# Designed miniproteins, single chains, continued (2): the designs that were tried, part 60

Each design is a single chain, and the fold is of that chain. pLDDT is the mean over its residues in the fold that is shown.

## One batch from the design tools (miniprotein)

Design m6203
Fold by ESMFold2-Fast:
Structure m6203 (fold): chain A 56 residues (1-56)
Amino acid sequence: MDLLKRAEELRRESERLFREADRAYAEGDFDKAAELYMEAARLWTEARLLEREAKR
C-alpha cells in the first residue's frame, strides 16, 4: 500500500505543477512554464510506474 500512497502524493504534486505551468504560460513566462511542465510530466510518469508496480 505504500507504493499507492507515494503514487497519490506524486500525482497531486504533478497536478499542482501543471496548474502552475498553465499560469506561467498564460502570463507569458514560457521558460518557467516549460520547466514546470517537464517536472510535472516527470512526477506523473513516476506515479504511473508506481501504480503499475503496486498492481503486480
Scores: mean pLDDT 83

Design m6204
Fold by ESMFold2-Fast:
Order: sequence, then C-alpha cells, then structure tokens
Structure m6204 (fold): chain A 76 residues (1-76)
Amino acid sequence: SSREEAERLLEEARRHLEEAERALKQGDLVTAQRHLDEAREALGRAFDVATSELFDELVELGRRIQELERRLREAQ
C-alpha cells in the first residue's frame, strides 16, 4: 500500500539522517553529505506516495534534514 511504502521510506530517511549525524560528530563531512543526500531522496519519494496521515512526520523529518544540512555547512 502507499502508506506502507511511505512508512518504509520515512524509516529509510531516518536511518540516513542518524548516520549523517554520527558522521558529522566524527568530522567525516563527506560521509555526512552522502547520507544527507540519501535522506533527502528518501523523503522526496515518501512525499510522492504519502497519505495525509503522514504529513506531520514528513514536515518534521524535512526540518531535521535542513537543520543538519545547516550544521554541515557551518562545519566546512
């Protein structure tokens, strides 16, 4: 179902965001950027298939990605 696909993609985006945060804490900016790119891609795909029930989760995850992208820029 579209809901199950969206939930899977949101979980994929969260895993990549967690890996990006770990890489950033370790000073591995290249790995952090790669995982942020993957998180953004998964989030974009989740938007394409998501039901209205997941809207708040999509918005919150988008904010977390933007926040970590800002931290990555400041670390460079």
Scores: mean pLDDT 86

Design m6205
Fold by ESMFold2-Fast:
Structure m6205 (fold): chain A 65 residues (1-65)
Amino acid sequence: SDRRLQLHMVINRGASEVIDAVEAGDEEKMKKVIEETVKEVESLGGDGEAVRKALQTVADWTKSQ
């Protein structure tokens, strides 16, 4: 259960930081946040590829606003 909670917290933090980076117009920071979040998710045994796609979707959605 703790691992699932850690995964949720890491993904939620990553999504928030991606939104902040996109709103700031910082593409390099956005890419770095995605990469760091994916690595952290993988270290916790999560699906890094699925999380990368989800965070890119969040970034694309934020840019469309």
Scores: mean pLDDT 88

Design m6206
Fold by ESMFold2-Fast:
Structure m6206 (fold): chain A 98 residues (1-98)
Amino acid sequence: MEPSELGKKIEELGARAALAVLAGDLEEARRLLEELLRLVEEAARAGAGMGDVIAASRALALVRMALAVSRDEALREALRPLVERTQAIVDEAAARVA
């Protein structure tokens, strides 16, 4: 898969968001997930290739893993809409390139 600048940034944001979730830092996790959503929306609008879809899928997998091990119910509830919206865009983009 091609190393796009956008794909690299998406994977980095996913990893940073997952770490913020594990640290219990709701404000930082929300900020990073909002930036991840924005970049994923930008990639989808630009006609994202398979490499970008894989990068976004990996980013979301890391975030979901962090949320699954988090015991902070309020943090999970607050971040759920951002994760679900980002996943929906990734799923739609994946359907177009598959």
Scores: mean pLDDT 83

Design m6207
Fold by ESMFold2-Fast:
Structure m6207 (fold): chain A 62 residues (1-62)
Amino acid sequence: SPLDQLVELYKKHPELVEERIKRAEEGLKWAKENNAPQELIDFVEKVLKTLREAKERAEAEK
């Protein structure tokens, strides 16, 4: 699954996932402040949730 791939990516290269989390958080803030379409906001929130879940799971497994 995409989540399992992100968990493995975090275990090997945590900095890459952390950068993606930061960019997604910045993108979500920009989208909300600029009244982006709700579908885009929902998509970015789902991506961010998945990235954070991958980080949490990877850290729990070590």
Scores: mean pLDDT 85

Design m6208
Fold by ESMFold2-Fast:
Structure m6208 (fold): chain A 102 residues (1-102)
Amino acid sequence: MEKEIEELIEKAFKEIEEELNLSPEEKKLVEELFEELKKILLEKGYKKEDVERALRILKRAIRLGLSEEELKLILEALRKGVYLAQFLLMALEVDRELAAKK
């Protein structure tokens, strides 16, 4: 599980880096976020399905352009539970969509 989690995180980071053409400063933030996520996943002993879900949650949050503060809130939610983090991400995504349409 541990080495599989590390491989999944490395792949996810590369996908985001290639997709978003991150600046050096943005890349550093994203690297720090994925390092914290790895720590959370290893400490909490998530099942494979929940590890994949946690990775999708963080990737989606980064793709949405959430602030550093909002991204850190997602990581804190992931420490408590993957479904709590999913709910928080959905709420933040809806808020951004509604703000953009008004």
Scores: mean pLDDT 80

Design m6209
Fold by ESMFold2-Fast:
Structure m6209 (fold): chain A 102 residues (1-102)
Amino acid sequence: MREEAVRHAREAARSFYKAYQIAIENGDLEAAKAFLEMATHAARAVNALSQGRLEEAVRHFDEAIEAGEKGLKLAKSPEAIKYMKEGVEHARRARELAREAL
């Protein structure tokens, strides 16, 4: 379970960072800011999971998902939206696995 949660968390971070890169390339600066915030929280969740800090990891996933909901309202690029949605699904799965391990 822990290794699966870390895998999903890493996929979330990668997807959010890809959405950030696309948003920057398209000049969607408000969406880019939200996507970078999501990537940062997902990366912190990876670190927390890897160290067994499950409650901290869950909080970081909650923050990433909340930032994602704001980013979806701002995003204009279909490609960025796709990667953001993929990242959110990975973040939700990682959060579920972390909660089950509490």
Scores: mean pLDDT 84

Design m6210
Fold by ESMFold2-Fast:
Parts: sequence; structure tokens; C-alpha cells
Structure m6210 (fold): chain A 104 residues (1-104)
Amino acid sequence: ATASPVQRAAAAGAAEANRLRGEEAAALAVRLAGLPDAAAFRAMDAEAQLAELTRVGVSDEAAEALRRELEALIEDHYAEKMAAEGAANAARLAEARAAGAALA
């Protein structure tokens, strides 16, 4: 699909935010004991990163800030996924009803 300039700008902004978050995660992994190495931790998805931070515990403001950012991202992603699944379920029900009506 051809993205609009606004959609391309939004995607570029999301990519930059993900890059900066990866840098924050790597910096924490270098500084905090008990986390995986910086490259491994940076390569983890948001849920895996949150699980590691929760397992180690939070000991400073930067770690707590990253934990809150990861929780917000997971919640937003989950909400988007649930909305998409709801729409797909509604479409399947509408198709089933249309098929039933065509047979009547």
C-alpha cells in the first residue's frame, strides 16, 4: 500500500522513538547488574525487556522510567490488537449472516 506523507512521517517518528528506547535499554544493561548484555537486552521486544526489568527490580529513576514506557507500549499494542481482533470477528459474523440470508 502507498503510504501518505503523514503516515510516512508517523512511521519515521515511531522508528526514531524505538531507536532511542533501544539506546536507553542498552545503557541501563551496561550500568545495572543482573540484566542481559547490552546488545541482547536492546534486541529484546518490549514484553521481554519489561520481564527482565521486573525480574531484576528497579533501583533508579531511569530504569523506572523505561519500565513505565514499556508498560505503556505493551498496553497500547494490546489495545490495538484487541481492536483488530474485534473488527475481524465482526466481519466474520457479518459474512456468516449474509451467507445465511442468501440461502433464505
Scores: mean pLDDT 71

Design m6211
Fold by ESMFold2-Fast:
Structure m6211 (fold): chain A 66 residues (1-66)
Amino acid sequence: AVEKAREAVEKARQALDSGDIDTARKYLAEAVRYAQEAMNEGKLDEAKEIFREVSELADRLAAATP
């Protein structure tokens, strides 16, 4: 779950860098889902780090959206 969440965060960041807002939104949703699974697995510190990165990318998404 942690590895998939981090992969989704990286893909969301790459999509934002390329201006693909819809793809970025999709991967942010995936990252949140996998972060929740990481919490269920007891990986609380890793899940909190992923949620922090998601928040940062969500702020970037909001700034890029009209």
Scores: mean pLDDT 79

Design m6212
Fold by ESMFold2-Fast:
Structure m6212 (fold): chain A 97 residues (1-97)
Amino acid sequence: MELDELAERFDQAAELAKLHGVEEMAKYARQASEAIRNGDLETAARYLEKAAEVAEKAGHYDLAAQFYSLIAEVYRLLGDEEKAEEYRKRATELLSK
């Protein structure tokens, strides 16, 4: 996956966050997208984790699952397959609620 494609997915998640009226979550998703475009994968993962936490606290489990899926993609690109699988499982569990 190219970083530009991953950034577009982050932008889509930010738009969904705005539709849910959670500006803080949209802000973190946008910051993650910018970090990815700059090649800073670790910073991108940190901002996505903040976005996912805000989404879970707000009860938006579908949106939180999307953020965890994006975090899994970031860790896969970092070569951390163990963390990528962990976040992939978190996303799946949230969708089962």
Scores: mean pLDDT 80

Design m6213
Fold by ESMFold2-Fast:
Structure m6213 (fold): chain A 56 residues (1-56)
Amino acid sequence: SDLILRAAAHDLGLSLETVREMARLLREGASQREIAERFGLSVSNVSNFARAVAAG
């Protein structure tokens, strides 16, 4: 999943450390809306990220 996290970091304009934190929060059961609000992203962007992480 490191390759997927690097791709997401590039696509979202965030650091690799930030997208790793997002992936951790998703695994801990944080909502996509909560993550979107925390990192200044749209819910759609977080949804796409969650789907990509789950697939890889």
Scores: mean pLDDT 83

Design m6214
Fold by ESMFold2-Fast:
Structure m6214 (fold): chain A 62 residues (1-62)
Amino acid sequence: EREREERGIEAVAEQLEELGADKEKARKLIEEGYSGPEVAKELGLSMEELEEAIERARKEVE
């Protein structure tokens, strides 16, 4: 479970990096339990971009 969650967080951070976000900052925000809207705001992304990144990462982890 923990290993799968860590892999999931890393995959989301990688997808956000492809959108021009800071990968390390994205990973830290997700690990600290920030909500989707808060993560999007901190990274300068739209909620649509964040949702697309999460969907892509989810497909990659499976």
Scores: mean pLDDT 74

Design m6215
Fold by ESMFold2-Fast:
Structure m6215 (fold): chain A 84 residues (1-84)
Amino acid sequence: DPELEKKLEEIQKLLEELREALEKGDIEKALKLLEELIRKLEELKKYLEENPDALPAEVREQLLKQLEGAIRQAEELRKELEEK
């Protein structure tokens, strides 16, 4: 699925950039990357909900649960960084 692969690659790139920003203590950049990451995770979740045939049902359900957890963790990290 080319659209699924594209969304996963975009998320991977954002995660790598976020890790580097956090390691450097660049809070402003980390906040911008978290906002983009949350949007991309929500877009992927919506894509999987609207395209149930994109993955086998068991794999899709597992990925959806992981995405919900990742979105929650990213939102919590964003709040923590905004309070610093």
Scores: mean pLDDT 83

Design m6216
Fold by ESMFold2-Fast:
Structure m6216 (fold): chain A 65 residues (1-65)
Amino acid sequence: MQEEIEELREKAREYRAKAEELREKAKEEKDEEKKKKLLLEAEILEGIAALLEGVASLLERIASK
């Protein structure tokens, strides 16, 4: 279970890193429509990361109790 929890947290970190990369690209993007799509994709990845972190935290609490 601990290995699975660590895997989920690692995946969450990867998705957050990708989201930050997309936000960085959006700051450099001059096409307003393309910029909005990059920001939307970043928000989606951040949401996925939050869900993965939530699941990892739930599993950690169950394993600890």
Scores: mean pLDDT 82

Design m6217
Fold by ESMFold2-Fast:
Structure m6217 (fold): chain A 66 residues (1-66)
Amino acid sequence: SSRDTAISLLNKAIDYNKQGKYEKAYEYGREAGRALGMDESSIESMGKLASSGADKIQQQLDRLQQ
């Protein structure tokens, strides 16, 4: 499902963020937004969130998993 795909992609983004690979975290965050059917501005926001601190991207992942 789109949600399961997004969860997988956000977990990869968190892993890359923890490794200091912020550009990859950004890319995986964008792909998660695309999987959720977000518009381009929301996809960009997801990428920026993924490239910031791991806590912020974890909060978004928690929202999806509920």
Scores: mean pLDDT 82

Design m6218
Fold by ESMFold2-Fast:
Structure m6218 (fold): chain A 80 residues (1-80)
Amino acid sequence: SPLLERAKAALQALIDEYKDNPDELVEGIEALLRTLVRRYRLTPEQLDALKAAILEMTKDLPPETQERVLAAVDRIRAEA
């Protein structure tokens, strides 16, 4: 999906920019995902695919940072 590819690129840019600033990273990812769900009406299946990509993209971050990012994804999933 072109939307999912653009979302993955935006997520990677946030990780590259804010990998050393976990609070800004978590807030940025949560804001992006909330926009994708609310404005672009991503399906649960699309959000699950994006969560899998985020897990892979964040695997080299500190475990506490990855956990916070995944918790943010789960909060947005609950809002969807």
Scores: mean pLDDT 85

Design m6220
Fold by ESMFold2-Fast:
Order: structure tokens, then C-alpha cells, then sequence
Structure m6220 (fold): chain A 68 residues (1-68)
């Protein structure tokens, strides 16, 4: 259905925007770090948050497809 396809597009677009925000935030924090260890921790935390956003969006899309 077109309504489901529109909802899927909205979910994907929201996830992409959140991922961009997280990436910018964590890159900025990493750049301000004076320690390689701290920089690595910050980048790993950011990657995990981006992965979590992606997973949540994939789960939401899967649930919408189940209604078809």
C-alpha cells in the first residue's frame, strides 16, 4: 500500500537524520579529545548509537511490512 511505503520512507529519513546528528556530535567530541584512548571510546560509543538507530528503523519497517 502507498501509505505503508510513505511510512517506511519517513522512518528511513528520520533514521538518516539522527545518524547524521550522532556522527557530527561524536566526531566533534572526538576532535576535542586530547587522548587517543578517549577518542577511540567516543567513536565506538557513536558507532553503537548509529547502529542502534539503524536497528530500530529496520524493526519498525519490518513491523509495517507484516501488516501487508
Amino acid sequence: SMEVEQKIREIVQRAEKKIDEVMREYLTRAEKSLSSEKMHEILQEGQKKMDDIRKQAEEEVARLREKL
Scores: mean pLDDT 85

Design m6221
Fold by ESMFold2-Fast:
Structure m6221 (fold): chain A 62 residues (1-62)
Amino acid sequence: MENLKKAKELIKKGDYEKAAELLKETLIKLGVSEKEAEEVKEAILKGDEERGLIAIDNILES
């Protein structure tokens, strides 16, 4: 969970490369498929902050 909060901070700071990598790694460890984790990473790298934040919030609210 701490890694998800860190990824959220990195997204808000505009550090998309670090946020995308950390989020993908954390999602895979939490049992999300590699395909879904990669799609979230790609969205963040393209600057789609909302998609990244929604993915994080869905897990934190589960």
Scores: mean pLDDT 78

Design m6222
Fold by ESMFold2-Fast:
Structure m6222 (fold): chain A 76 residues (1-76)
Amino acid sequence: MSIEELEKEIEKLEERIEKLEEEIERLREELEEAKKKGDEEKVKELELEIQIKEGMIALLRGMKGFLKKQLEKELE
């Protein structure tokens, strides 16, 4: 993999992470509204969706970390 390809993959992962973080922020706002309304089923659904997206971020961050280590080796 070229340095340029590795940098592009890292950028792609960073964009995916950023989008997921933005989605989680919106879901957290919806969660607070659902809690205020006492909608227990909606609270459960939103908490599950947040948990799933947080799991996706953890996976993507792991992949990004791996690619960054590969980039450091290519630059040395």
Scores: mean pLDDT 85

Design m6223
Fold by ESMFold2-Fast:
Structure m6223 (fold): chain A 67 residues (1-67)
Amino acid sequence: DPRKEAEEYLEKGKEYFKQGKLEEAEEEYEKAIKILREAGEPPGALLEAEINLGIIRIIKGVEKVTG
């Protein structure tokens, strides 16, 4: 079930994000987004994943500029 597989990646991404592991969180959200897009699922889970990925990318962008 692609939706169940995507939900597992979303859960892992949320756990990594809570731990401050932004690279790992980004990878898990990207995997979830790919599965959800390929499955043609309704936008709820996909939108949540894309918002969280966007937040991670903004934080990583700030880190790059301040290094």
Scores: mean pLDDT 76

Design m6224
Fold by ESMFold2-Fast:
Structure m6224 (fold): chain A 70 residues (1-70)
Amino acid sequence: GSDEQNRELLPVIEADANAGDAVSQYRLGRMLVRLGEYEQGITYLEKALSLDPDDVLAKEALAEAREKMR
């Protein structure tokens, strides 16, 4: 979807992420990274990875977010 569509879903995704949904934590983390909120994005990506340690996409997104903060 467009960035506008993703932003409209942001409150719903944030609520689900805070309720412990790994997919929502990954989605929120990726959106925060795209918005330049690297520290917050990393936090949610780490939460997603803690629930699903085998999530290659979360691992890659986390590595990229950390690289952008350097």
Scores: mean pLDDT 76

Design m6225
Fold by ESMFold2-Fast:
Structure m6225 (fold): chain A 70 residues (1-70)
Amino acid sequence: MEELRERFERLTEEAERSTDPEEIRKLLREIAEIGDKLIELGEDPSLVAARVTGAALRAIGSLIDAELAA
């Protein structure tokens, strides 16, 4: 489980730092898959969802802003 937690944290940080829509999409999908596995192993679904949502909102917010400007 520790390995999954470490990967989850690294991927959320990478998604927040990325400015490439395709890279963000791939990272968010991988984050969701790891988050699901963490929930199966006994992590609180609300805490996992909050972390994923936070990272996704930051990344997607930047993408939406760019799309609206185009």
Scores: mean pLDDT 75

Design m6226
Fold by ESMFold2-Fast:
Structure m6226 (fold): chain A 68 residues (1-68)
Amino acid sequence: SADIEKAKRALEGAVEVVKSGDELLIRVAAHELGLSVEELKELARRYEENKDDEEKIEELARELMSRV
């Protein structure tokens, strides 16, 4: 669905922000997603560990939608 695709795009953006190491951008992204900085970093880590598993990425996207 369009919502799942938007959430996947948000996950991709969150991973890039976390990988950049920019603490200000990380804080802004976490706030916009309704997450703590630690939750955002953990979400990005889980995404990277499961990036080749489409079903697990969809589950992470649904978790993100349930929190925001």
Scores: mean pLDDT 79

Design m6227
Fold by ESMFold2-Fast:
Structure m6227 (fold): chain A 105 residues (1-105)
Amino acid sequence: APPLTDEQRERVREVVRKALEEAQKKNPNFKIIGEPRVEAVDERFARVTVPVKENGKEGEITALLRIGDDGRLELVGVAGSPNVSDEVVKTFEEALRKAVEEFNA
């Protein structure tokens, strides 16, 4: 995989963590059950996979983020595994959009 710098990986992880905290505040049935995993897709894109639990069922949420030349982040998309509801995915996507906007300010 093309190398993301340790600093770029850490920034992506921080933004995702902030979004997860906000999503949990909005949905009491949603819990994070492990650390976000940040993987380089290429030199411009990071895939973040988050293990989650909703109503006692384990699943994953995956986010794709673009890293600009200036270090700005862009949310490309969010998807959930079959055990994660569309409502939880939407709540996380909205929280992640706000966290990305705040990071880029």
Scores: mean pLDDT 78

Design m6228
Fold by ESMFold2-Fast:
Structure m6228 (fold): chain A 100 residues (1-100)
Amino acid sequence: MTKEEIHLYVVFQMLVIALETEIELLKKAIEQGKKEMAKKLVESLKQLIEELKELMEKLKEILERSTDEEFKKEIEKALKRAEEVIKEAEKEIEEAEKWL
């Protein structure tokens, strides 16, 4: 694995954490009736989802060409986790937009 591929993997993991964090912040904003904050968080979540999907495609390319079995397993786990978090984010956005 190249240094660039490891760096992309680290950035990807950080964005997944950012998405999970923003989902929690959106839920709190809705519970507290903070409509303007919820609107801004929905827009931010949509942008993060787009960025994550672009990085997922890059990681899939790395997965296909890599001969490092250990790193391939880590990428597969990260991609699966990201798909789950994106689905949760999309559900929370849809629910928030119905409330807004």
Scores: mean pLDDT 87

Design m6229
Fold by ESMFold2-Fast:
Structure m6229 (fold): chain A 54 residues (1-54)
Amino acid sequence: KTVPVKYTVKKGDTLSQIAAQFGVTPEQLYRWNREVNPANLTPGMVLTIQVPLE
């Protein structure tokens, strides 16, 4: 039902901006990437994003 996408964080990215770009919520990104602090995204981090098909 979703397609897993890996996104590499860039300097200046926020969790909210990344979530909006892929049509998901920041809360969903946090749930899929619990090992990452959503308040302190580091450039070069790879996030797993479950992109909805509809």
Scores: mean pLDDT 74

Design m6230
Fold by ESMFold2-Fast:
Structure m6230 (fold): chain A 75 residues (1-75)
Amino acid sequence: MEEKIEEIVELTRRAAELLLESARTGSRELREEAERLAAEAEALAKELAATASEEEKKELHERVGSVQAEAAAEL
């Protein structure tokens, strides 16, 4: 379970980084890649939510939220 949480967090972070770079450069390719990674993270989070404990769901939510908050501070 921990490995899936790490994967979701990594995908979310990478998507955020690419989205920020896309905003700075105007690159459509970077935006498309960011959207792809974000969609993968969302799909994995949905699968994990179906089998995860409430504590695991809370950890995932807090970790993803932290990454998104860091990205938002750069925008």
Scores: mean pLDDT 79

Design m6231
Fold by ESMFold2-Fast:
Structure m6231 (fold): chain A 58 residues (1-58)
Amino acid sequence: SAMEEKLRELARELAEKAVETGKVSMEEIRELAEKTGASQEEAARAVEEETVLLLSQR
């Protein structure tokens, strides 16, 4: 739970940078996964979900 919350927070920060710059690197996804104990797939999905929410103004 605490690691899932941390994943969401850091994924949102990375998603905000991605929206501002138009880029997210695979290195950033890997670092996010390592810092939160998530898989690369889980980290990528979290960033994608947060990016969609930001772009949708939800």
Scores: mean pLDDT 79

Design m6232
Fold by ESMFold2-Fast:
Structure m6232 (fold): chain A 72 residues (1-72)
Amino acid sequence: SEADRKAAILYTAANLIEVGAEFEESLGRPNPEAYKIAAELYEKAADYDEQAGNTEWAERMRKKAEELRKKA
């Protein structure tokens, strides 16, 4: 469905931003804004996955967003 596609795109974007923020943090360059953006994208992806009936995956993404907000 279109919801599945949107979830996949947002999840991919969130993951890339998260990985980039983790890399920056490892270099001593903390980027709390990137963690906030990644968290927002994971939540948006979760909303679309919930619409598509992917409830377990949506829950996993919401937990990921919560973890990232703690790093911001």
Scores: mean pLDDT 87

Design m6233
Fold by ESMFold2-Fast:
Structure m6233 (fold): chain A 103 residues (1-103)
Amino acid sequence: MTSVEGLVGDDSEVIAFAFDAEGRLLGVGSSGADNPEAAVDNALRDAAARGGTPALILLTGPDSVDLEAEAARLSEKYGIPVVAVRGVPPSEYSALARELLAA
């Protein structure tokens, strides 16, 4: 599994984390804050390259991006739950993914 602890966005970047049904990190994608969709697409592409089936995506980024609106739109587009994450350290993302997948 890839560690998420060193993967944080700045004011110019959004990052998407793709998890399997067990809450294991499959893929990570990043893009400029003006294109959150590219971050999700890159995370899904990374997960597919690893032979995994994504069940959940966590989306993080700067306060300048409406992550909740983007997450809702991208969930509809990709048919996979995309959840906006703020105020949670990256080390907790796998635990959060398991909690969300258990709901």
Scores: mean pLDDT 78

Design m6234
Fold by ESMFold2-Fast:
Structure m6234 (fold): chain A 69 residues (1-69)
Amino acid sequence: GEEKAIEVTVDELVEQGLLKESARMVARTARELGHDEAARLFQKAIEAAEKGDVETAKRYLKEGLLLLR
């Protein structure tokens, strides 16, 4: 399922240390393409990651990615 695929992808990004970088990239792309709600969720993921709250960052990143489907 799509939700499961997104979960696996986000978990892999965390393992590779790319969670914050990936969130920044998708936030910029979503903003450039006019996906304002997804961009807002990705921005919240960045803010959570900067605070060291990996679980909250993962949740917002997943929510934003699901919104783009």
Scores: mean pLDDT 80

Design m6235
Fold by ESMFold2-Fast:
Structure m6235 (fold): chain A 61 residues (1-61)
Amino acid sequence: SKEEIAEEIAKKAGISLETAQKAVDLFDKNPNLTPEELAKELGISKEQAFIIKSIYYKHKL
C-alpha cells in the first residue's frame, strides 16, 4: 500500500513520514521525476532522494 511504501522510505532515507508521503505523491503525479528534482522539491539530499526513488520503483514493479 501507499502507506507501507511511505513508512519504508521514512525509515531507510531517514526522513519524516510526512516528507515520505509527499515524495510518494510527487512520484505518483510524475513518475519521471529525477532524484535531483525530488531533492530540491523536498529540501533533502540527492542521496536521500535516490533512496526514495529506488524504494518507490521497487514497490511499483
Scores: mean pLDDT 84

Design m6236
Fold by ESMFold2-Fast:
Structure m6236 (fold): chain A 142 residues (1-142)
Amino acid sequence: SSLVEAIRYFQEQLEALLATHGDAELPKGDHSVPWSTVRDALRAAFEELIEEVEKNKDNKEKILEAFREFFLQLIGLLGELSDEELDIIVEMILKIKDKELALGIIEIMKRVLKAAVENGIMSEEAGERGLEKLDAAEKSLS
C-alpha cells in the first residue's frame, strides 16, 4: 500500500541519517545514546507498525492507534528529536495519499510531542519547532 511505502521511506531515511554517525553517540538531552543501543529496537518498532498497518488496511482507527504507539516508542528511544528527524517525519506524512489519514497522523504526533515536553523528555524549544513543522504540513493538506 502507499501507506506502507511511506513508512518504509521513513525507516530508510531515518536509518540513513542515524547511520551517518557511525559508532558515535546520538544526542539525547544532556546525555548521548549509542546508535547500536537503539537500532534493533527501532527496527522492531518499524516492523510492528508495518505489520499492524497491513493487518488493519480497512480500519483507520487501528492504523492511527499503531502510529500513536510507534511515535511513543520513537520518542522513548531517541528522546529530543532533531530538526532533521522531524523533517523526515513530515516528509513521510506528506507521502501518504489518504489526506484524512495523514491529518490524523499529524494530530497524533502533535499530542505525542506535547506529552514529551510535559514529561521532560523533549525541550520546549524542540517541541515548538516540531509543532511548527506539523502545523505547516497540516495547512498544506487542508
Scores: mean pLDDT 83

Design m6237
Fold by ESMFold2-Fast:
Structure m6237 (fold): chain A 58 residues (1-58)
Amino acid sequence: SLNLQPLTTKDMALNVLDVLFEKVGASEEAREEALKIIDEHPDSDEAFKKVYEILKKE
């Protein structure tokens, strides 16, 4: 079938960010802060930009 439903920003963040944080070795505090940003901006590119800034500082 051609039933293609894209993941929301939040769904993608929860699946991808968790794995990414493990690979980078990010602290629990950094993970929680990033997830809070995504929760406040679930469908915003700005949320991803802020999360990327957190990862850069790690």
Scores: mean pLDDT 65

Design m6238
Fold by ESMFold2-Fast:
Structure m6238 (fold): chain A 55 residues (1-55)
Amino acid sequence: LSEEAKRLLLEAARLGAEGRVEEARRKMQDGAKIGGLSLDEAGLHAAGLAAEAGL
């Protein structure tokens, strides 16, 4: 997974934790597109990145 895709997915996780659901969804879609992932796969990667970041 590219660093850009990881950055977008981690940002999506942070926005989701803040309750900014629509912004989180848009960042998730951007990360999925750049990473070549389905939205479900992007969600799993975002969860892993959030866990590593202590979110």
Scores: mean pLDDT 82

Design m6239
Fold by ESMFold2-Fast:
Structure m6239 (fold): chain A 78 residues (1-78)
Amino acid sequence: SKEEEAQKYYEKGLEYKERGEELFREGRYEEAIEEYEKAIEYYEKALELDPNFEEAKENLMTVSANMLAAAVALVLGK
């Protein structure tokens, strides 16, 4: 089903989000951004299959904010 496929993409997004958060905690902001970009791609794929997938929408917003935070931290050298 489309919902099952959306769930699989969502699970991939969670894996990349987790990797990005770990890299962010290590101060590896460029690598964190790359992992966050992958998480966004998978959440967007999940939402294409299931536009009402609330968890994917919420995590997309969270990862987008975290990616911005990583970009700001990178610019500030922290």
Scores: mean pLDDT 87

